# Designs tried in a protein design run: designed miniproteins, single chains, continued (2). Part 42

Each design is a single chain, and the fold is of that chain. pLDDT is the mean over its residues in the fold that is shown.

## One batch from the design tools (miniprotein)

Design m5532
Fold by ESMFold2-Fast:
Structure m5532 (fold): chain A 55 residues (1-55)
Amino acid sequence: SREELEEGLERARKALEEAEARGDETAALVARHAKEIIEKGLKEGLSSEEVSSLL
């Protein structure tokens, strides 16, 4: 659902912030990628299942 995607976006945002705080470049890259895919899914009206297939 849209709510699941919004929750996923918030989790990805927090994961990115935490990874950057630790200096974990790999974790930060993964979190940024997830954030971008989820944001695109929300913009295009994709389902949570469709977004998961892109991650």
Scores: mean pLDDT 80

Design m5533
Fold by ESMFold2-Fast:
Structure m5533 (fold): chain A 60 residues (1-60)
Amino acid sequence: AEALAAAREALAAGRGWEAAKHLAEVARADPSRAAAAGAAAKAALDGDAAAAEAALATLL
């Protein structure tokens, strides 16, 4: 749960790389969330905040 909270905070702060790092930890801890976490991480790295937030919302 902490990794997901940290990803949300990093994304809200505009720190896409840090958000992607935390989302990778979410995917590693729970493989059932891997697809959504991967999509959110890719969007965050691409600078697409709207797509990253939409994917992240499915993990909450």
Scores: mean pLDDT 78

Design m5534
Fold by ESMFold2-Fast:
Structure m5534 (fold): chain A 95 residues (1-95)
Amino acid sequence: MVTEITRDEYEKIKALEKKVEKVASEILNDPDVRAISGKVAGLGTDTVFVGTSLPREEAEPYKEEIEKKAGVKVEIVDRFQLIGLEILASLVKIV
């Protein structure tokens, strides 16, 4: 039950995650933003999940601005969801 992904696809996804982290960090003024792609987490989605140090309800109003600036669909997740997504992403198999 490990997500299998090519090296090229993985590197492109990691670059996208870093772009989303930078955009969200600038919009929210939060240096601790983390972004996990649903592809790397094995969820079969192009959505990038964004965890912040803000409460979810405070970050949620900025979701549309982050999506527009980053050019990708985004979902704001809480700290527990972010930890779970990072664990899933750590299990990805690069081929």
Scores: mean pLDDT 81

Design m5535
Fold by ESMFold2-Fast:
Structure m5535 (fold): chain A 73 residues (1-73)
Amino acid sequence: SGLEAVKRVAEAIADALEKAGYTDESKEIREQIEKATSREQAAQVVIRGTNAAHKAGVLDEAVKAAHDASLAL
């Protein structure tokens, strides 16, 4: 489903944040995406995760992880 695909993208961004040592930011994104019940809500979580990754200096890693997740499963 479209919602589950967007949730995987957000989780991939959270994984990239966690690997970079931004565990609290990763946890926040995971909690937000778990609560998302629409594609709009899930897309907003992806935007917030991308902003967090940019601020953390790992935007390229997050974008790559999101792209790979969009192709997987």
Scores: mean pLDDT 86

Design m5536
Fold by ESMFold2-Fast:
Structure m5536 (fold): chain A 87 residues (1-87)
Amino acid sequence: SLEEKIEEILKEMEEIIKKVKELLKKNPELSEFLEKALLELEILLGLGLIAIGVGKVTNDPEFALELLEKLLKEAKELYKEVLEKLG
C-alpha cells in the first residue's frame, strides 16, 4: 500500500540519521562536518513530513510518495559523502 511505502521511506531516512549520529559520537575530530550533514538530513526528513501533509490536503498520496523518494535519494547521497569522508 501507499501508506506502507511512505512508512518504509521514513524508516530508511530515520535509520540514516541514526547512523550519522553514531558516527558523530565515534569521530569527534570530524564533528563540524558530521553536525552539518546531520542538520541537512534532519531538514530532508522535515521536508518529507511536509510532503506527506501536502499529499493529504491535495488527496494525491502518489505525489507525496514521489517527493519522499527524491528526498530519500538525496539523504542516501549525503550519507555516501559522509562515508567517503570517513574512509
Scores: mean pLDDT 87

Design m5537
Fold by ESMFold2-Fast:
Structure m5537 (fold): chain A 75 residues (1-75)
Amino acid sequence: MEKELEAEILFSLARMIYSVTKLAISNGKATVEDLEEAIETLERLAEEIEPLDPELAEEIREMAEELREEREKLE
C-alpha cells in the first residue's frame, strides 16, 4: 500500500508538470529553461517510480521525450 500510494503521488506530480508545461508551450510562454527544468524533473520522477512501477516510469520518460522534442523546436 505505501509503495502503491507513493507511485500514484509521483505519477500524479509528473502528469501535472507535463500538463502545465504543455499548456505553457501552447500559449507561447514556455522558455528553453522552463522546458529543461520540466524534463529534468520528469526524468528524476521516472527514476524514483521505476522500482515501484516500471510501466508508469516508462510513461513519464515518454512525457520527458515529448518535451525534449518541443525544446529542440524552441531553440
Scores: mean pLDDT 83

Design m5538
Fold by ESMFold2-Fast:
Structure m5538 (fold): chain A 72 residues (1-72)
Amino acid sequence: SVKEEMIEIAKKAGEAMALAAFDPKYREEARELLKQFGELAKKYPEYTEEAAKAGMEAYDAKVAELKAQKAA
């Protein structure tokens, strides 16, 4: 479904944004995924809140993972 596609793209965007914060090479990937999410959000605003929440959770989880690896 479109909702599932939006959630998947949001999660990928969140993870890519976390990676981009630690390594600039991921900035292009994060930018493209955010652009894809934005286009879907324009067409399907009803799914935006749930998808954005999933993306934020994916971002937080990836940031925690990367920080743990750096501290070890």
Scores: mean pLDDT 86

Design m5539
Fold by ESMFold2-Fast:
Structure m5539 (fold): chain A 78 residues (1-78)
Amino acid sequence: MDKVAQAFRKVVSEMLKEAPDSQHPLVEQGAREAARRISQGDYEGAYKILKETAEKLGIESEETKKALEELKKAGEEA
C-alpha cells in the first residue's frame, strides 16, 4: 500500500511539472480517478488511468515514463 501511494504521488508530481497550468485540472481529474482505483485495490486500473491521462495530454517525459513504470511495479508487487 505505502509503495503504491508513494509511486502514485510521484507520477502525479511529474505530470504536473510537465503539463501547462491550463491542463492541471485534467491531471487532477485523472489523479482522483486513479486514487479511487487504488482505494479499491485496482492498481492496474490506476496505472492505466494515469498512463492514458499522460498520453492524452502529450506528456512524454522520461521522468513521467519512469514514474509510471514504478507505479506499475508497485501494483504488481502488492
Scores: mean pLDDT 83

Design m5540
Fold by ESMFold2-Fast:
Parts: structure tokens; C-alpha cells; sequence
Structure m5540 (fold): chain A 84 residues (1-84)
């Protein structure tokens, strides 16, 4: 779908921005990508799970350990459900 294609592009851009150290912008794009992927492909879609994992890494890099743990746990739970 066009929404899933956009989510993929947003995640690719978020990864690039995170690697460049623009964590705030990376977070914004990753959050948008997760919302779009979840709405279009559901909670267990690979792009949704991947985006949650990326958000965990971004929040950890920003020093927000609470949000990093929250997103990591959510990604792990959904990945386990997908692989069941």
C-alpha cells in the first residue's frame, strides 16, 4: 500500500538521521512511520515492529531510558507474537 511504502521511506530516513546524530528528527520520523505502518498493516507488521525497535534505540541514545525500555518491550512482545 502507499501508506506502507511511505512508512518504509520514513524509517529509512529516520535511520539515516539517527546515524548522523539528529536524534530529535529521527524520533519524529520514526514515530510517524510507526503510526502509519500500524494503521495500514497492523500491530504485527514488520515495519511497525521495526519502527518500535528503532524508537527504543533512539530514546536510549537520547538518554530517555524509560521510553527506550517501553518501546523495546513492546517491539519484543510483538515480534514474539509474529514468530509464534
Amino acid sequence: SAELERARELLEEAVRLAREGDLERARELAEEAVELAEAAGGELHPLTIGGLGLLAQIYAAMGDEEKAREYAELARERLAALEA
Scores: mean pLDDT 89

Design m5541
Fold by ESMFold2-Fast:
Structure m5541 (fold): chain A 69 residues (1-69)
Amino acid sequence: SSAAEEARRRQEEQRLNREIDELLELAKMYGDEELAARLEQLKGSNLSIDERRERLRRLVAEFEARLAG
């Protein structure tokens, strides 16, 4: 059970890092310096996976709102 939980957490972390990197690339392509800085701060943070995922969701929503408006 412990090994399975560790494997799931590692997979979740790898997924989250990929999503952050994908949004960071988009932010750089669009010249969104504020979003890029916040994403780089998120990658360097000591926050939990769940906290980083929540912050990423908010950053995605903010970016999508700017593109739509």
Scores: mean pLDDT 83

Design m5542
Fold by ESMFold2-Fast:
Structure m5542 (fold): chain A 82 residues (1-82)
Amino acid sequence: MEHLELGKEYYEKGEYEKAIAHYQEALAADPNNLEALFNLGLVYFKMGEYKSAALIYQAVLAKEPDNEEAKENLKKALEKAK
């Protein structure tokens, strides 16, 4: 839980590499932490790593197919990955 909150804090500060590290630690502790997985996608999107963001959002949708936010963010990532 602590790593999820630290990831959010670093993301808000624009420290994306630290945000990624903390979200990855949250996922190592709980691979089904969909909030950490979704937020990891947001960090990659913010960094301009649209292909990585798209892969992460696809992983969210594999676990939660009705997640409308993940569907919309995947669409945006795919449009920008050109």
Scores: mean pLDDT 86

Design m5543
Fold by ESMFold2-Fast:
Structure m5543 (fold): chain A 61 residues (1-61)
Amino acid sequence: SKEVARAVAWTILGVAYELEGDYKKAAEAYRKAAEHYRNIGDTELAERFEQKAKELEEKAK
């Protein structure tokens, strides 16, 4: 589905920003990924990416 493709695309973008040390943009991308995972009913993956975004937001401070 298009939602699965969006979730994966945002996840890849989050990983790319994280590798570059841009923790703020990585967190934003992971939050977008979580939104799309939640839309397809994958609550477990949504919660995991929300948690990862929180950890990266803490690193950005």
Scores: mean pLDDT 87

Design m5544
Fold by ESMFold2-Fast:
Structure m5544 (fold): chain A 101 residues (1-101)
Amino acid sequence: KPDKKVLEAQVEAAKKRIEENPNDAQAYLDLARAYLMLGKPEESIEAAKKALENLGRPDAEVLTILGEAYLKLGDVEKAREYFEQALALDPRNERARRLLA
């Protein structure tokens, strides 16, 4: 697993990509994942929502990140909703399946 310094470097790299291309959905997804791993669920949710906006479509990975972030905030109901949406798009999503259990 990446340590805090590696995750902080990933946040800065993703922010630089967003500065160069504000529509880079993948950079927002990378930012959301790094924030989630750093224990910053609020920032992760903001970045994940920006990823969905720039993708223009639902995405199983982004929905899984939203579910995990809401779970870290204690919002079990929203977390369940996002995990169920992620599994509807990708039934083989082991991460979402584990977190629903």
Scores: mean pLDDT 85

Design m5545
Fold by ESMFold2-Fast:
Structure m5545 (fold): chain A 65 residues (1-65)
Amino acid sequence: MKDVEDVAIVVAYVLELELMARVDGATREELEREMERYLRDLRRRGASPELIRWFERRAREILER
């Protein structure tokens, strides 16, 4: 089940990856490292599996640019 706070955190993590890619010109390797850090944090927080999968999909879209 979705929790509003977990959704807000996931949105913030996606925005941070977008800013790294667009503003900082981060490499794919740098983006992959940050994605893995965010995934670890979401798992430790107990975010729902559906929310984690949604984040993974959005992060992969950013990495494929």
Scores: mean pLDDT 79

Design m5546
Fold by ESMFold2-Fast:
Structure m5546 (fold): chain A 60 residues (1-60)
Amino acid sequence: MHTLTVEFDSEETAEEVAKWIRETRPDVEVEVEGKTLTLTSDESVEVHIGVALEAIGLGL
């Protein structure tokens, strides 16, 4: 089991990243608390944060 906690600059960014991960990887447990995002999975989840941020950045 892998757990990763990431703090973002804003709650809006954390929610956008959480939404993208939930839509792309529904097998990953996603918890949002303010600006903090916690991911839990049987696999490493750090790459999902990077990909989600890149996708959001390119979409904005």
Scores: mean pLDDT 70

Design m5547
Fold by ESMFold2-Fast:
Structure m5547 (fold): chain A 107 residues (1-107)
Amino acid sequence: SSVLEELTKKVLEELKNIKEYQKEIDELVEELRKNPELIPLFLKSFNTYFELALEDAKEGKLSDEMVKALAIEVEIIKRLLEEGILSESDLELLSPEALKLLEEALK
């Protein structure tokens, strides 16, 4: 949908500034590396937050802060995948729309 495309573009734009959050991202990635049992809970939380952001976008209520939070969570997932901490089967917890956002971010 056009709304999903607009949300995806906004998240990709915020990913260009992601270096501002490098310390926080590194700390959370390290925590998830040490406690991998938290990964499914993190992914479920991400999926729920993404769905809420998508609904806000449909209603014209999407905040800049919500887009920034999604960009941070996307970068964390990207880092976990790149480092082999996250398995492909863990991504089955995500909606098709959330997976599409991730696919665009991984390009």
Scores: mean pLDDT 86

Design m5548
Fold by ESMFold2-Fast:
Structure m5548 (fold): chain A 69 residues (1-69)
Amino acid sequence: APTAEGGRETLAEGARNRDVEKAIEGAKIIAIAEGPEAAREAATAVADNGADAGDAGVAAAGRAAAEAA
């Protein structure tokens, strides 16, 4: 079964690679394991961290994942 930890790893990998589809996949896994609020919080944290670091691609992937949650 998908785990929230596995979902967070997939979300982080997707964001790191600027792969929006993979980041969304990670958020959906978190939503299945812990609910949509937890998924949105994790994805929003990724978006905020990307923005703070000046990485527009990471920020965009995190935002897309949060919207999908």
Scores: mean pLDDT 86

Design m5549
Fold by ESMFold2-Fast:
Structure m5549 (fold): chain A 60 residues (1-60)
Amino acid sequence: MEANLAAGVEFARRLVESGDYEKAVEELEAVLAQLRKAGLEDSPVAAEAERLLREAREKL
């Protein structure tokens, strides 16, 4: 599960880099929801997902 969540963040990061901000937001919100359910909201993966989500939302 954790490896899949990290992969989701990497996928979202590529979407942000390519300018696909709407899909990046959708992916990051899903990843963060799963991280919160797992009690991993303070993890480095969650911190990176939150940073990317802020960037993607600022570009929308």
Scores: mean pLDDT 80

Design m5550
Fold by ESMFold2-Fast:
Structure m5550 (fold): chain A 65 residues (1-65)
Amino acid sequence: HMSEEEREELARRLAEKLSPLVTAGRRAAGVTDDPVTVAVEAARRALDAAEEYGQLDALVALAEK
């Protein structure tokens, strides 16, 4: 079981890696949302999904790179 603090830390690390890609993709689509906020939300959803499907270890490994 991952603690809430560990989940937030992992979400922040994933968001940092995703932010440049989210910014580029959303700009190309004409979306004006804050890319950092979107990246953090996407990372949290990915963590929830990975935990539900038993792939949390894979996300942890990705965040460590």
Scores: mean pLDDT 67

Design m5551
Fold by ESMFold2-Fast:
Structure m5551 (fold): chain A 85 residues (1-85)
Amino acid sequence: MEALNERLLAELEPLVERLREVRDRVGAEAVAARLAAEAARVRAERERLQAEVEALGRPLSEEELRRLMETSARLLREGLEAVIA
């Protein structure tokens, strides 16, 4: 689990560095506003997925955990890409 999570997070690091570049060009306040809007969207989707997982009433299989992590990483990546666009 942890190794997979670390790998998925590593995929986001280039986007975080890109976001830092954008912040330096357009100002921290503008980037913070964009991040807040995208974070709210990603959070809502994450809460929906978490509720679905909790509704299962059992531990997730390794495959289900992988799918959940991949979906979470995709949502976060898409949100960050929207901010840096």
Scores: mean pLDDT 69

Design m5552
Fold by ESMFold2-Fast:
Structure m5552 (fold): chain A 70 residues (1-70)
Amino acid sequence: MEEELERERRSLELARDIVDKLYEGFIKTAEEAGYTELAEKMREAIENKDYDTLNKILDELVRELFEESR
């Protein structure tokens, strides 16, 4: 039977994998779109575990991509 702790552990492992893939996707998208400086800042933020800075960079990237979609 699945106990609450075992389910929680598996959910955390899956969540980490999903988050890692999402960040890799954003970095690749930034690089492909020509925002290499933003991509580098995102990598540095991830390495430093500075999620506040990472979120600010993601917001800037999303805004720039939205403008480019014009």
Scores: mean pLDDT 70

Design m5553
Fold by ESMFold2-Fast:
Structure m5553 (fold): chain A 69 residues (1-69)
Amino acid sequence: SAVLEEVAEEVARETGVSREAARLAAQLIIDNDGKVTEELAKELAERTGLSLTQATMALSVAREALAKL
């Protein structure tokens, strides 16, 4: 999971969310082939306590980070 850790680090750096929230965002994006959906944003928000806006931003950063690898 070197890919997971690299994506999570970028999410945490860019958005300021916790490392745990960043890792979950990275995992959700990897498991969903880099697609950002409303369902993933809701799941991330519910599991981490982030707002939907913060969750959507975290997933978007994770998608961009994954695309660079």
Scores: mean pLDDT 87

Design m5554
Fold by ESMFold2-Fast:
Structure m5554 (fold): chain A 84 residues (1-84)
Amino acid sequence: MIEELKEEAKRLIEEYKEVDPEKAKEIEEKAKREIAILEEIDEAMRRMAASVLKLAGEEEAAERVLNSSLEETTKILKESLAKE
């Protein structure tokens, strides 16, 4: 998610750079602020997911979550919690 947001922001900035430079600058500044907040949330979410996985007995999956993106973390968590 955060990486996708960075890519989307970069694309929008590039698109607006020649057409509306002021809008491009506005998007860049807003993206930087929101990305910083989301990175802190991402770290907290990964730690929470790892804790849940350890409680479910999925210790290896918990280690993977701490080294994965938020999107991968969400997938691992859903798969582990949905185990039959």
Scores: mean pLDDT 72

Design m5555
Fold by ESMFold2-Fast:
Parts: sequence; structure tokens; C-alpha cells
Structure m5555 (fold): chain A 72 residues (1-72)
Amino acid sequence: DWEARAAEAEERIKENPESALAWLELGVALAQLGRLEEALEYFRKAAELAPDSDVGRAARGLAERVEEELRR
């Protein structure tokens, strides 16, 4: 359930707002729910928090895919 995953990620962010992984997880869940504009903002946030990490690189790639979808 993507709604449950989004809620879990939101709780993790509430406990640790600097967790790039939690922002990435929230973005993935919201993208699966079709909330693409919010997913894009959260992927950008994850990439900003940890730009040189595997999480940050994944977030940048996902942000690029969402940007392409939103341009259609």
C-alpha cells in the first residue's frame, strides 16, 4: 500500500528531517500514487541533503523522470 508507505516515510521525516532516504521513500510513494509534483519536490530535497550518496544519485534520476512526465 503506497499510502501506508508515504505515511511511514512522513513519520521518519518528522523524527529526522535530514534523512535523505526518508525523503526519497516519500517521493517514491507519492509518485506511485500519481502525486507527481509533490514527488518531484521530495526527490529534489533528497538529492540536496545527500548529493554525493547513492540515495542522492537515485533521487536525481527519479526527479529527471518525473520532470519528463510533467512536461507532457
Scores: mean pLDDT 85

Design m5556
Fold by ESMFold2-Fast:
Structure m5556 (fold): chain A 56 residues (1-56)
Amino acid sequence: LKEIAEESGLSENEAEILKELLTVLSPEEIKRGLIEEAGFSEETAEKIVKMLEEEL
């Protein structure tokens, strides 16, 4: 979680929320949310989702 927060500029709490969302949402839905709501690039959003999947 700390590594994800450092790489993405998200807070540790935001990274933890995204990890919880992976239990109920698909990786594609989380990637879309990061792009549309948080304004991340597609490449950055994909990297964040991949790092979250590795934590599971």
Scores: mean pLDDT 73

Design m5557
Fold by ESMFold2-Fast:
Structure m5557 (fold): chain A 56 residues (1-56)
Amino acid sequence: MPSGLELAERWLDTMESIIPSLNEKGKELLKEQARLLAEIYPELRERVEELLELLE
């Protein structure tokens, strides 16, 4: 069974893959979810910052 951190990492990978398909509202919701992941898992902060750069 993957850990919560491993599941969060896979979710970030999924978020990155869907960015080109997102409208403006989808991008804002994704930013909110990514920021929450960084709060729960600080070790993912660097990946979250990279994702946020891709979104805007």
Scores: mean pLDDT 78

Design m5558
Fold by ESMFold2-Fast:
Structure m5558 (fold): chain A 87 residues (1-87)
Amino acid sequence: KPKELTVDDIFETDKSAEEIAAEWQKRYGKKVRLIPAGATAEEVVEAMRSGADVVVFEGLNGYYTVVERTGRGGPGSAKSTAIYKKK
């Protein structure tokens, strides 16, 4: 059974945001959108609304946040899945 990740799953990484996004797309078969540092909350919401399964956005302090649509649910069903910390 697929394990559902939570925001409490914090991972150290030496990967770029682009590499993290590519890994989620390749490994999990998810439709991934990368949102660059300084993007608005509206851009994250629009990416999810436009059919992205996963959104990766970069924080200014070397953290990446992954937000995943929870699969079966309403259009607003999404949650933070993982936080990556740059090494």
Scores: mean pLDDT 64

Design m5559
Fold by ESMFold2-Fast:
Structure m5559 (fold): chain A 59 residues (1-59)
Amino acid sequence: KREELLREEIEASVEAIKAAVDLTVARKAGDEEAAAEAQARLDEYLAREDELVAELKAL
């Protein structure tokens, strides 16, 4: 279980980085829709990362 949570945390971190890059690119391009989507993804993955860290600490 702990190994699975660690893997999911790493995956969430990678996806958050990808979303942050997408957000920066969209903002520079003036693509408001793409920027909103990237921001939503970033927020979601950061929240998921926090949940996984809390779960790991509770184990």
Scores: mean pLDDT 81

Design m5560
Fold by ESMFold2-Fast:
Structure m5560 (fold): chain A 86 residues (1-86)
Amino acid sequence: MKLILTLKGLDDEQKNYYKSLALEYEKEGKKVSITEDGDTLTITIDGLSTQQAIGFALTALGLELEGKKVSITFDGDTLTITIDLS
């Protein structure tokens, strides 16, 4: 499965934190790409298991319960999550 994770409203410390987390998946042999546009970070991870993808979706739902704006969509084998942390 492929994950496209878009995080909005990030400061520099938060961007560095999420980039570090994404690079841990690269160390596990996943294909990772990271793009940065102002306060927005888009992380793409290819090669996730279904269980790992479900884990990301549950984490995003946890942030929604904390009052963050979250969007989750699934199309084919691609999970797209957008989180506004502002």
Scores: mean pLDDT 84

Design m5561
Fold by ESMFold2-Fast:
Structure m5561 (fold): chain A 66 residues (1-66)
Amino acid sequence: KDEFDIAAVKATNEVLDEVQKALDSGDIDAAVEALRKQSEKYEKEGNKLLAEAARTIADGVAADAA
């Protein structure tokens, strides 16, 4: 449980500037894309937990926009 929360924070921090800039401009699609790209990067590195955390955050941002 706690490891997933830490992974989610870490995944967000690695793309924080790009996500924050996109959200500040109202470009939710750009924020979601940045998080999804980070998730794919983690998946290629074999870090499934960080990949899942980044994807979960991206899905949450997209859902809040709907």
Scores: mean pLDDT 74

Design m5562
Fold by ESMFold2-Fast:
Structure m5562 (fold): chain A 55 residues (1-55)
Amino acid sequence: SAAELARREAEARELMERNPELGELTREIAEKLRSIGDSTEEAIRRGDMSLIGLR
């Protein structure tokens, strides 16, 4: 429901507020995704995070 979605969005915002490093890490991931495009998206879909350089 819309109420559940709103609650989850609020929780996500609160989590990022407590953990500012999460926002920084997310931005770094997005930048890498743009650099390698479809190949990275395919690897993520298969659960291979090593291609992004995470872990």
Scores: mean pLDDT 65

Design m5563
Fold by ESMFold2-Fast:
Structure m5563 (fold): chain A 80 residues (1-80)
Amino acid sequence: MDEGLRAMEAGDFEEAARSFKEAVEKDPSAKGYTNLGTALHVLGRLEEAIRYYEKALELDPDNVLAQDGLAATRAALAAA
C-alpha cells in the first residue's frame, strides 16, 4: 500500500498499479482496490479500473472515492 501511494505521488502509475495489485492479492481492502482502480484509470485501462472500483464497493459501499472513481471511469468509457 505505502509503496503504491509513493508511486502515485511520483506519477509512476504503472509501478503504482503493480504495487496496489500485489497489496490486494495479499490483503484485500476497499482502499487498495480503490487505489488500484485510480491508477488503472490514469493509465487509460478503463474497463479494468471499473472492475476494481466495483470490488472496492463490494467491501465498502460507502467508499466515496470508489463511487466517484467508478462514475468518472464509466463516463470516460461512454465518451470514447
Scores: mean pLDDT 84

Design m5564
Fold by ESMFold2-Fast:
Structure m5564 (fold): chain A 59 residues (1-59)
Amino acid sequence: MEIELTPEEQAELEALRSGDPEVVDRLVKEGKFTPEEVEAIRAGDPEATRKALEYLRER
């Protein structure tokens, strides 16, 4: 990715992309992502990935 993420943000995004059920379920329950957005991220949808990055890029 051309966008530079912190190690924590990158690890979370990569876990979502790999479809790790533990991480996915936790983030969905925390209200960070919807199940549909997680499925789109797993499929490599660029729009869903950009939305995920927007959530992760919080100060």
Scores: mean pLDDT 68

Design m5565
Fold by ESMFold2-Fast:
Structure m5565 (fold): chain A 58 residues (1-58)
Amino acid sequence: MEQAKNRLAETAGEILKQRLLGMGVSEDEAEKIAKNLEEELRKYSQAEVMEKLQEITS
């Protein structure tokens, strides 16, 4: 990704997907939820995306 914001959103989605799979969510549902989060994060500023990423990684 050329834009840091897009890369952060993609990373957040991947981390969420891995966590959901660990919680027993199906792969299809985990992917849908992760993609929805990624798309939602794209609506936020870069600072807000970083804050959301910190929440899901901490």
Scores: mean pLDDT 72

Design m5566
Fold by ESMFold2-Fast:
Structure m5566 (fold): chain A 84 residues (1-84)
Amino acid sequence: MEYGIKSWEERIKKDPNDAQAWYYLGNFYFQKGDLEKAIEYYEKAIKLNPNDSNAWINLGRVYKAMGDEKKAEEYYAKAASLST
């Protein structure tokens, strides 16, 4: 019954610059198979914290699930550049 999403939505209402809350919303929608929402929320997370390699990795995973392997590779490469 969507309990996890409610806590992240409350954090975003209090602080819309909470990159971590946007990232967890992306994770939630990715797990539910709502790939478009997952992309939207991961993009919010990386705009607020572009050095979050986990957000870049998961954005790549979403695009791979959509069949866009080229886009997935671009995001994986970005994540790899941040982990060194």
Scores: mean pLDDT 81

Design m5567
Fold by ESMFold2-Fast:
Structure m5567 (fold): chain A 65 residues (1-65)
Amino acid sequence: SRPPPSRSHSAEEYVAQARALIEELRASDAPDEALRRQAEGWLRQAARRGADPAEVEALLRELAA
């Protein structure tokens, strides 16, 4: 299982971790609600830390699809 980023991690690190989870979800034949929620949580943390809003929104849309 992929560890969550530390509270000390940058917005870019949260985005990178979320992207990696989204790629893992896209490669899976089975829905994984826990990984989807984890990626969503990391994207929300990235947004709180000043990540690019357009990038965060695009990744959240991929999770919703």
Scores: mean pLDDT 75

Design m5568
Fold by ESMFold2-Fast:
Structure m5568 (fold): chain A 74 residues (1-74)
Amino acid sequence: AIEEAVALLLRYAETKDEAALAEARALLAGLSEEERLEVFRRVAEALRPLAEKLFGKEGREATEEYIRRLEERL
């Protein structure tokens, strides 16, 4: 499900757990292109406030660049 993929990617972002990333990839492979885009948008929106809080302006800019790269690669 979209929610499960979002949770796994957020867990990977916080813990760098490769198992969570592998599970997220397998789940994303079963989703449509539209559903995959929704997952990445939700992850990016969740990470933006956290990155901004932890790293200030640099965190926000890094998150925006991450979103842009994801959109270009999909």
Scores: mean pLDDT 71

Design m5569
Fold by ESMFold2-Fast:
Structure m5569 (fold): chain A 76 residues (1-76)
Amino acid sequence: SHMKELEEKAKEIVKRFVENLITGAVTLTIARNLLKRKILSEEEYEELVKEAEEKLEEANELQEEADEALRFLSKL
């Protein structure tokens, strides 16, 4: 069914958005805490910040598609 395929694609977009958003946000929070506790070097912290920024950027790019997908799923 075409509707089932659209539903699966919508769920995939939402999952990718959420995974990138959570991974980015959590990585930033943990990295800051570990830097403050002197567990991470400044170099290790900068690497984690870069990874987090890449994830948050992907989430930002997916945001409009994820919002549309959520609206579609909410009407089923």
Scores: mean pLDDT 89

